# Ledger of designs, part 1: designed miniproteins, single chains, continued (4)

All scores and structures are predictions.

Each design is a single chain, and the fold is of that chain. pLDDT is the mean over its residues in the fold that is shown.

## One batch from the design tools (miniprotein)

Design m12002
Fold by ESMFold2-Fast:
Structure m12002 (fold): chain A 83 residues (1-83)
Amino acid sequence: MLAEVTVTPETLEQSLQELIAALEENDEVRVFIEHVSEKTDREMMQLVKDAARAMGYEVVEEDAESGTLVFRASELAKERRAR
């Protein structure tokens, strides 16, 4: 099942924990970043991409205007989870 996560800058620590949990349980995760400002939105997008990349996920879809990112587990990440 496709997991969906909303990242809110005001509750960033909680949002990141929810993102990490979704990435650990799902091969594909859609992330919505709540709009605050252009600068904050850009910083949040980068932070979310960096967190997902650290877990072996790649960005398969990016829409900066809607604040939407879709991540998919790399084949290497899937192989590491199978043990």
Scores: mean pLDDT 78

Design m12003
Fold by ESMFold2-Fast:
Structure m12003 (fold): chain A 62 residues (1-62)
Amino acid sequence: SEEVARLVGLALRAVGYLLEGDVEGARAALEEMRRHAREAGIEDEEARRLFRLLEEKIREAE
């Protein structure tokens, strides 16, 4: 769906920030992902797994 494609785009942005060492940028992208997922009703297991992995990587980079 369009909403899932947007979520994936935001996830790629978060990964991009992490590769640059920009933890603040990654957190901002993760917050946008959470907002979008709530507004679009995206609550499947794949989305939850993606959120967990990104949260872990951001925490590791702190």
Scores: mean pLDDT 84

Design m12004
Fold by ESMFold2-Fast:
Structure m12004 (fold): chain A 67 residues (1-67)
Amino acid sequence: MLEGEITAALGDMYVGLGNIFKSQGKNEEAIEEYEKAIELYRKAAELGLKEAEEHLKEAEKKKKELE
C-alpha cells in the first residue's frame, strides 16, 4: 500500500522536526510538528497501515509531554 507508506514516512519526517524543535526548547513549534505527524499517521492507519497506529501513539505521547 504505497499511499499509506508514503503518508507514514511524511509523519516520521515531522516527528524528526518536532524532536529538533524540542531539543532547542521550542516547545510550541515542536507540538505543531508532532500534531502534523499525528494527522499523517492517523491517515496512514485509515489507509490500512496498522503499524502507523503505534507511531501515532508515540507521536501523541511526545506532544503530551510538551503540553
Scores: mean pLDDT 83

Design m12005
Fold by ESMFold2-Fast:
Structure m12005 (fold): chain A 70 residues (1-70)
Amino acid sequence: MEEQVEKVRKLLEEQKIEEAEELLTDEIAEKLVEELNKRIAEAEKNKDIETMMELGVQQLALAVLVVLKK
């Protein structure tokens, strides 16, 4: 499962949205949300604004894909 989660994450980073949507499942989305929340909290603790912004964009993209997939 983690291998598939990483694959979807890389596709989102590369803006290959169509391919990311094809591989996205509810379970993968749930794990990606969990990982993003953890990393955002860590970046917030470290005052790492740049990382927080990057992770925020990925979180928004994931949310949009989940809505579109239905």
Scores: mean pLDDT 76

Design m12006
Fold by ESMFold2-Fast:
Structure m12006 (fold): chain A 83 residues (1-83)
Amino acid sequence: GPPPPVITAVRAGETSITVEVANPSGSPTIVIARDAATGEIVGVAFADAAGVAVIEGLEPGRTYLVTAVGDGGESAPVEATTL
């Protein structure tokens, strides 16, 4: 089957995380943010045509684990801490 998406860049704002993803299959890519302490899903966004997803409405100064999901499965998690 196709490979999973790869997160290529993460940029943290005060209440947002901007995620850049590469999905070789070209399928729709969903980006998921989980609270690193609880594992709770706190945000979800679709990647746009440029491979950019923005998750908004996050708590400031908190660490999240970010994954990307496509038709090939779920990426390895990337840690991001809001400002």
Scores: mean pLDDT 82

Design m12007
Fold by ESMFold2-Fast:
Structure m12007 (fold): chain A 68 residues (1-68)
Amino acid sequence: SPITKFIGLVLRAIGDPRFEAKIEGDDTIVIRGIGDSLPLLEELKEELSKDPTFEASLEGDTLTIRLL
């Protein structure tokens, strides 16, 4: 389900020491890279942009992912 996918993404992001992740509202996660992590954020944006469940936006060092 879309909710199960979102929870899986939250757990993945929170568990990764290269990221600082926070939940905003009920449907959005904001991920900031720690150190030089921009290539990892770009890869994650590319991955998630292929899934119609999510809207992914990368602004500087901050990746915002919204459940649609």
Scores: mean pLDDT 81

Design m12008
Fold by ESMFold2-Fast:
Structure m12008 (fold): chain A 109 residues (1-109)
Amino acid sequence: MDEAREALIQGKYEEAVKIAKEELEKNPDNADAWLLLGIAYYKMGKYEEAVEAFEKALKIDPNNAEAYRLLGEVYKKLGDKEKAIEYFQKALEIDPNNESVKKELEELK
């Protein structure tokens, strides 16, 4: 998944989607590939597709604090404050020292 991660860093979101999808055809249980696919969709403003990808990542790896944080960010963009708070709280339960998630929760209260 380093190639997909590099594409994301370079702002090549469509390339990152392609690489992640090719990996998922070979290994559909790759939680990192679902996470990177979701991040690419989120960066492209494809919030519904981002949600689906993050939910797939969490089904495989339910202790992924980053996936919960990113779901919170997506639901915030969709205007669903209640779901955004719920997912940020779940991220903080897994990673209680995440200062950026703590700040987001205080701003949403």
Scores: mean pLDDT 87

Design m12009
Fold by ESMFold2-Fast:
Structure m12009 (fold): chain A 83 residues (1-83)
Amino acid sequence: PSKEEIRIEAVRAFHAYDTNGNGTLSYAEFVAAMRRIAAQYGLTPTQAQIRAVFNRYDTNGNGTLSRQEFIDAVVAFVTSLLA
């Protein structure tokens, strides 16, 4: 898959898992979204891998990811697993 295809899936997943429309994803929502996207590409990331990526992109340490942080995290993570 291209980086653009991964980005499109990240945008779709963000809207699907941001069910209350607050513009952020909690860690639990992030785990669910990441597993769903990864499964689409035949990938099975570990809980430790997902946690490491979340912590890297949670720049302000508030326990949530903004839409842009989420998209960047998904693109980087899925691309690294496909390398």
Scores: mean pLDDT 78

Design m12010
Fold by ESMFold2-Fast:
Structure m12010 (fold): chain A 116 residues (1-116)
Amino acid sequence: MKARLQAEMEVGVAEVAVAVAEKFIDKDKVGILKLLKHAAENLKRALELAPDDEAVRRRVARVLRRMAEIAEKLGLDKVAKLFREAARAAEAGRVDEALKKIEEAIKELEEEIKKL
């Protein structure tokens, strides 16, 4: 099934973006915000491609929690809360709720990027 492979690849891209953001958190705020936005877009696509795959949903939730920690360190408390809520929804199989929370987080990140 091509959809599951594509979902796993989307999660993998998000994991790399998050690892880069964790390394450079104190050096380039604009770059970190863009990496978080791209990671969120990749995780959204992964859930859309494989909504019924528990392994994909658990992996997405793990990445979202790491993204919440980065957002919190940057003072983006609203974004951090949205990522934590999305992670819980994804693990619980509430995919529509997780997608809505990720979309809200992407919009908040876009607004923060425009201020810089």
Scores: mean pLDDT 89

Design m12011
Fold by ESMFold2-Fast:
Structure m12011 (fold): chain A 73 residues (1-73)
Amino acid sequence: MFIPEPKDILEEVAYWSRFLLDPDPAKRLEAVERLGELAKDADPVVLRNALAPALTDPDPRVREAARETLAKL
């Protein structure tokens, strides 16, 4: 990957990736959904790396949302 994404998109990915570690599963689910919305503009490699922690989340809804989002990339 040789072309860097705009700083605002990378900041959005970093912002929502932090919430994947939130103690509230509803907030973690929101973070996955927001990262999925960025798939229209963000690099798929960056999003796959950002979503990786959600694949091992203790909440099955968060894990399934992450898998569905990755399948669309």
Scores: mean pLDDT 76

Design m12012
Fold by ESMFold2-Fast:
Structure m12012 (fold): chain A 92 residues (1-92)
Amino acid sequence: MVPEEEIELAIAELVAAVSKVALDRHPTRQTAEESAQILLNTAKQAKTPEAKRKVAELMEELAKWSRERGLTDQAEVLEKAAKEIKELADKA
């Protein structure tokens, strides 16, 4: 991987980790929407399809974690955003 792609992936992983902590402490639809927007913006700024797909995978993992905790509305927000990122990666 080129250094820029490695940095983009590291940022995505950090944002996903912070979003998980935020949802754990404040399990609201708004927290999920804010997390989805940050990850979606991260994916839009990523230059490679691989980086975009990694952001989608991290968002799907966050959605699965949310569903396992009974946060169904939050999981749906994250799943929708992950789908949008996958479509963006496939068009790139």
Scores: mean pLDDT 79

Design m12013
Fold by ESMFold2-Fast:
Structure m12013 (fold): chain A 76 residues (1-76)
Amino acid sequence: SLERQRALAREIVDTLEKAFLDYLAELAGVSREELLNAKTQEEVDRIVERAKERGVSETELNLIRAYLEDLAARKA
């Protein structure tokens, strides 16, 4: 049924988003909660700087920044 397909799609998206958040948190050396609570540019920059100090690649640093900026924009 379409309802079951929508429920499965939602579960898959939620699972992937959680896994992606955990992946970014591990890269940056922060908690998932710290990522989700980053609301200002200064807080985003601090997380990215921490990830850079851990030797994260420029591609992954750009991914972290883009994700956090998108998340902050959705809350505005």
Scores: mean pLDDT 79

Design m12014
Fold by ESMFold2-Fast:
Structure m12014 (fold): chain A 72 residues (1-72)
Amino acid sequence: GAAVAEALRATLTAQGGLSEEEIELLAEAAGAAAAGDNAAAAEALRRLAELLAEQGLDEAAEAARRLAEELA
């Protein structure tokens, strides 16, 4: 839900070193989830997870993947 998406956004933003694209995908996922658009939220989180994995942020990527699966 929206609370989980906001918590994920806050955690990932606080880590620093996130790209603008990663921050935008987090905001997109949180906004979509708050609006009840679970499909759009899941897609944004999947894209975010791929970028996070490329950056070596494995725990954050795993969290994004799990949230995307739960919303799908």
Scores: mean pLDDT 73

Design m12015
Fold by ESMFold2-Fast:
Structure m12015 (fold): chain A 96 residues (1-96)
Amino acid sequence: GPAAAALALAIAALAIAAAATTREQALIAALLALVAGLLALKAATGAAVPAAIGGVIAGIGGIIAVELGASAAEARAAALAGALAALEGAAAALAA
């Protein structure tokens, strides 16, 4: 279901972000984190909704960091934060 798909995409985003050495790789990870957060939000009910919203916001933050000219290291850090927030949101949605 969408919660399981969100979890898989969040894990993929985390792996790409952890391995990212370029702004382009960090942007791909942030985009995957955003998609994972949106899928988690679609699946989320009750107490899981704030965590899923957090994942979406963090994913958007990663994208904005790249657009505002963040360094590769700063973009990677933002993408890692986005992926972790998306993972938390997906796990909360799956548990609910």
Scores: mean pLDDT 81

Design m12016
Fold by ESMFold2-Fast:
Structure m12016 (fold): chain A 53 residues (1-53)
Amino acid sequence: KLSELEREIRKKLEEADKLPLEEQMKVGTEAYRKFLEARRKAALEGKLPEDAE
């Protein structure tokens, strides 16, 4: 489920809050990229999430 993936991303971002700003941005960018990748995969399979935007 994409929502579970998003939850995991939030946890990683919270932990990264202890890192310098640049590291926080890197973690957030990569995690967000993984989320977009999963969403694109769902779109290719014709299974968009309910709140697909």
Scores: mean pLDDT 63

Design m12017
Fold by ESMFold2-Fast:
Structure m12017 (fold): chain A 64 residues (1-64)
Amino acid sequence: SKLRKLIEESLERMLKKYKDNPEIVKILEEGREKIEKAKSDEELLEIFLETGAEVGRKVVELLS
C-alpha cells in the first residue's frame, strides 16, 4: 500500500528526530508494531494519527 510506505517513512523520520528521547522512541516503536499488524488503510491511518497525537502530547509535556 502507498499509504503504508508513506506512514513507515514518516515514522522513520520521527524516530531519527527523537532518537535521544526514550519515551518518544517507545511510543513510535509501539506505533510501528501496530502498523505492521494493520490489515486496512483505515486501520493504518487511525493508528498513525493516534501515534502522532501521543508523540505530540509527550513533546509538549517534555518542553513544559
Scores: mean pLDDT 85

Design m12019
Fold by ESMFold2-Fast:
Structure m12019 (fold): chain A 103 residues (1-103)
Amino acid sequence: VEVMAGRSLLGLGKYEEAVEAFKRALEKNGEDDVEALFNLGEAYFAMGKYDEAIEYYEKAAEVSNDLGKARAYENMARVYEAMGDDEKAEEYRKKAEEYLAKA
């Protein structure tokens, strides 16, 4: 169970090892493993790799229903806020709110 191993590594601050575990989960479970995609976004965000975090949250949104899209856009807003892009953060929060209302 690579996702659970990856979550434990995240908790320990072992972000590179967590990324490897989550990528292995995608190889085993398929590229539509929504939780692995969200966990990859979280790991990259924790590492300060904001472009990679956005990439994985976008992939999670692509394979998710409206509730998962809302979750992805809210996480992207958090990444943009951390980057100091308050305009993008507000844009994605509104997009998350729109999808949450449809779910």
Scores: mean pLDDT 83

Design m12020
Fold by ESMFold2-Fast:
Structure m12020 (fold): chain A 58 residues (1-58)
Amino acid sequence: IDDLIRQLDSPDRETRLEALYQLGKLGDPRTTEPLARFISANPGTEYRDAVRRGASES
């Protein structure tokens, strides 16, 4: 969890997308605030889509 949240601050776009995907997949309540903050600061479909794709994976 903490490592994935840290990766949201990465300058590498692919690292941020992977972290969002993994955070969405985990569905842990501890990720709600960091995800909301990131999406609010970075509006766009690609980041939200990464979270949703993670959430729908088994």
Scores: mean pLDDT 73

Design m12021
Fold by ESMFold2-Fast:
Structure m12021 (fold): chain A 78 residues (1-78)
Amino acid sequence: SERAKLIRQYRENAEKWDKTAKELEKKDPAEALIAKGQSEYYRLKAVAAGADPESRAKWLAEGEKTYKELKDQAEKLK
C-alpha cells in the first residue's frame, strides 16, 4: 500500500540520519545533534503514519518537539 511505502521511506530516512549523527559525533557534536534530531523526527513520523487518526497528531507534535530540543542544544555548542 502507499501508506506502507511512506512508513518504509520515513524509517529509511531515520536510519540514514542516525548513521550521519554517529559519524559526526566526535568531529562535529553540534551537527551530530541536528542529525539525531532529524532521525528522531522521521522515526516519529513513521509511528504517526501507522497510528490511529486520534494518536497521529500527538506523535507528530512529539517529533517536532524532539527535533527543536536537539537543535536548541546544538546551537548552545556553537
Scores: mean pLDDT 82

Design m12022
Fold by ESMFold2-Fast:
Structure m12022 (fold): chain A 69 residues (1-69)
Amino acid sequence: SEEKAREHAEKAIKYLEEGDKEKALEHLKEGLRHATDPRVREHLRKAISALENGDKEKAIEYLKKALEE
């Protein structure tokens, strides 16, 4: 469900802003599991990659792009 993917993306942003990278990553993975739109999936995959590389700001940028689709 794209609605569930968006809810998880929004929670991932919140946890990143709070400094909880582990919870943000779990919500990113759940968002990707629910996402069916290829553009949303691409943005969520890029957000996961950015976060795994320690780039919180880039991860938030990709999450916001996913929410714009």
Scores: mean pLDDT 85

Design m12023
Fold by ESMFold2-Fast:
Structure m12023 (fold): chain A 61 residues (1-61)
Amino acid sequence: SQRAKELLERGLDLAVDAVALAGKIATTPEDKEEEKKKLQEELDKKSAEENRVEAELQELL
């Protein structure tokens, strides 16, 4: 279905974004604690959205 395709594409986009954010966190120096915290908050938001997308996709399958 079109909805399942949209959810799969959204899930992949979120996964790519999460990997990019994790890479930024890993390369951010320890003395940049505020920057690292903001990146972690963004990653947490992406993970929450991924969980919602996965739940919707599971309901369609």
Scores: mean pLDDT 82

Design m12024
Fold by ESMFold2-Fast:
Structure m12024 (fold): chain A 93 residues (1-93)
Amino acid sequence: SIEEILKRVEELEKESLEELEKAESVAEIQAVLLRTMAGVADLAEQLPEDARSKIFAVVSEAAQRFSDDKEKAIELLEEMFEEIKRIIEEEGK
């Protein structure tokens, strides 16, 4: 269901932000961002083509804006998840 996918996205956001806060190196920040983007792509596979395409575009744009600064990486993930949740909520209407 759309509600279950939204719940999983919210859980992934929480877990990713917690892991990012604990990251102590650029390599660890990069690993968290890559795992998070892969997790989002996995969840998007359960959505209709149009919503999936929009989410992939958001993830691709976020990947191009990658930062080695933890604070900026956190802000980037928060912005990405806000847009993803909006897309999923719109699909559920």
Scores: mean pLDDT 84

Design m12025
Fold by ESMFold2-Fast:
Structure m12025 (fold): chain A 82 residues (1-82)
Amino acid sequence: MKYYELGLEYLKQGKYTEAINYFNKALEQDPNFSKAYYNLGKAYLKLRQYDTAISYYEKALELDPNFEEAKKNLEEARKLKS
């Protein structure tokens, strides 16, 4: 959980590359951590890397089909790509 919490702090500060690094470290500890995939999607969305953001939101929903925030952000990312 420590790496995930650090990722959230960097995301809040707008330090998206550092946030991505810590979310990836969290996934090394728990590769099925749907919230880490969701927040990777958010970081890539902020970097305007829409295809990458979409892929991570889809992975979060694959792991947790009831993840409402991931579903909402996936639809937003798809619209921004269009």
Scores: mean pLDDT 88

Design m12027
Fold by ESMFold2-Fast:
Parts: C-alpha cells; structure tokens; sequence
Structure m12027 (fold): chain A 93 residues (1-93)
C-alpha cells in the first residue's frame, strides 16, 4: 500500500516534469509534429520503465491529467506485480 503510493507520487512528478518540458519545446519551436514525436517517445519510455503496455502508459498519462489518482495507482500496481513475477522467476531459474 504505502510503497505503491510513493511509487505513484514519483510517477506523477515524472509526468508533470515531462509535460512542462514538452510545453517549453512547443513554445520555443512551434513545431507540432516534433512535439507529437516527443510525446510518443515519452509514452514508450514510460511503458518500458514501468513494465506496462503502451496503451496502459497512455491511460496513465490521461489519468494524471484528469486527476484520477485511483486509476494511476492501479496501473502502477500492474507494473510492479509484473516486475515481481519476473524477479521471482529469475531467482527460481
């Protein structure tokens, strides 16, 4: 419970910081195509680092924008469980 809450807080800060960065790039370049590519890259990075799907990463960012902390925590928990399963299997091998 507490571990998942701390993890969700770190994820929210990461999304916030990336959103701010993308907004600055948009302001400085005015290049919508480049901004779109940056968002797509961020979603791929988020999915890879959190052991979730690209679709789940999109849902997580949308949950953050909507203030849906419950959904963000749920997706974070899915990634943590997948990580734990991989770690357990590696130890068993």
Amino acid sequence: EEEVERWAELIKRSIENMDKFIEEVKKKTGNEEYVKKLRELYLDILATLLFISREEAEEMVEAYKNGDDEKLREIAERGLKRWDELFARAQAA
Scores: mean pLDDT 80

Design m12028
Fold by ESMFold2-Fast:
Structure m12028 (fold): chain A 78 residues (1-78)
Amino acid sequence: MLKETQKAQEEAVEKLKKALEDFKYIPDAKKSVQKTIDLLRELAKKNPELRDVLEQARKLLQEQMKILEQLYKKKLEE
């Protein structure tokens, strides 16, 4: 579980990076981020001692996705 969550998180970061270079990949990045958030939530349920750390990781992924969406909107206007 922990290794699977870490791998999903690494994949989400890679997809976010790709989406930043080419906005057509935003849907792929969003799917990968959502999958990672779901895995982090499930891992937190199974490991309450890690809950705070896992919630922090979830918030960071959500914030990265938010920034990417804001950059995309700015690019469409300029």
Scores: mean pLDDT 76

Design m12029
Fold by ESMFold2-Fast:
Structure m12029 (fold): chain A 59 residues (1-59)
Amino acid sequence: SLVDEGEALRAEAERAAAEGDLDTALALYSQAFVLYNQAGDVAGALAVYEAAGRVTAER
């Protein structure tokens, strides 16, 4: 499902962020955000938005 695909991209984005690859993390979070929005998963989209914001703010 789109939610499962978004969850997989979010997990990959979290790994990239943990490794310090911020550009890859932000690109993957953006892809996950689109999928969550297409699925109507507002909570998933918000979680990804907040995670991306933390990545940019903490560096």
Scores: mean pLDDT 83

Design m12030
Fold by ESMFold2-Fast:
Structure m12030 (fold): chain A 74 residues (1-74)
Amino acid sequence: SPLEKAKEALEWVRERYKDDPEVVKKVEEALKANTLTSMVEALVFALERARKEGDEETAREIHERLREIMREMS
């Protein structure tokens, strides 16, 4: 389901950014809210963080996970 894929993506982001309290807080709030919208917003936040840091590998991974979530919605 799109929700389960979003949850998996957020768990991956939480591990990748475990030392970034702002990203961790966004991920934990989205997981508690348990809505697709909140989870996608947290993933976009992490994607913007990766792009700002020039971490193209992490940005690509988050982007592909977002594409997979969108595919399951159709």
Scores: mean pLDDT 86

Design m12031
Fold by ESMFold2-Fast:
Structure m12031 (fold): chain A 89 residues (1-89)
Amino acid sequence: SKEEKLEEFIKRAVEILRSQPELSDEQIEEIERRLREVKEEGLKEGKSLEEILTRMIMAVADTLDELGVPDATRQEIVAKLAEVKKEIL
């Protein structure tokens, strides 16, 4: 289902974030919280799987920027998330 695919994305996103030594557990928990909010809002609004996944990737990118994560690391994480999105679609 769409909901199961979104949960798979969140799980894989958290695994990618946890592999980054510069991110704290608290920062990863905040990103996961934002991803769950995007999931709930997107499902409530009847958005497509592709649209919700795109919004999730943007939310991760924006949060990493707010946390002061270097551009190179942010780009690497976003690229990995884009590959996960491609596999789920």
Scores: mean pLDDT 88

Design m12032
Fold by ESMFold2-Fast:
Structure m12032 (fold): chain A 71 residues (1-71)
Amino acid sequence: MKKKTTVFPVSVSLPASATEEEARQRALEKAQKVGDYFKEKYGAKVEISVKVTRLPDGVRASAVVKATIEE
């Protein structure tokens, strides 16, 4: 089978007053919207990974949406 994989990065930056869980949730929500788009338009299998980093001045969450289309 032919497989085509697309990787789409999503990042969210929140102020230092935010929690790591809030940043994770915001990144996951954005990543899920991107994943749903690939599922609806291409029938893709979607995998999402999220990494949260606390910075001195804020919290950053980075998500990667991996969409695989089976041809």
Scores: mean pLDDT 80

Design m12033
Fold by ESMFold2-Fast:
Structure m12033 (fold): chain A 65 residues (1-65)
Amino acid sequence: SLDLKYKVIKDYKAKKPDELSLKKGDVIEIVDVVDDDKVKVKNLNTGEEGIIDIKTLREITELIE
């Protein structure tokens, strides 16, 4: 498991069926690395998991832990 937590700073709407929609204020954790461009994240507020592009993640989150 990863110790690092990220706070969503901007709402994100899933663009693909395997992606996760996120709301500003949600706390997420990276649970797996899918490939060079994609990670699997868990929304700690909802318990939902989904895929997100690393570039998108960098733009919509900040490290808090």
Scores: mean pLDDT 81

Design m12034
Fold by ESMFold2-Fast:
Structure m12034 (fold): chain A 80 residues (1-80)
Amino acid sequence: PSEEEIDREIKTALVLIMAAILKKYPTEATKEDVERLYELAKESNTPEAIEALRDVAEAFEKAGNTDLAELARQGVEKLE
């Protein structure tokens, strides 16, 4: 694989790991966490990364973290 493919795979993996952490602890997440997830998802540029960000938004909404849910949804809209 090319260095570009490897970089994309690494960034996608980081998005999935970070999303899993944020979904597990949605009330402990910060704005900076969501912003980092968005930047990694943007650099990954994969459907999996966009879906992970969407799942994080839903987890935040379910936990009552409405501000971060909205921030994550805005990130999804920018990547779609």
Scores: mean pLDDT 85

Design m12036
Fold by ESMFold2-Fast:
Structure m12036 (fold): chain A 57 residues (1-57)
Amino acid sequence: LDDEGKRIAAETLVQELQKHRKLSEEEKEEIKRRVEAAKDLAELQAIMREILAQHGV
């Protein structure tokens, strides 16, 4: 899992969530921060699942 992959994942997640509701700047930065903190693909998938659940998706 490289930095480019994390950036794409964060951007995709933000775009996906924005289809359901408007995100604040703080929420977007928090999503990016959490995704960038992932050490491997399994951790990234867990973080993404948790974020989606928190936003009701």
Scores: mean pLDDT 77

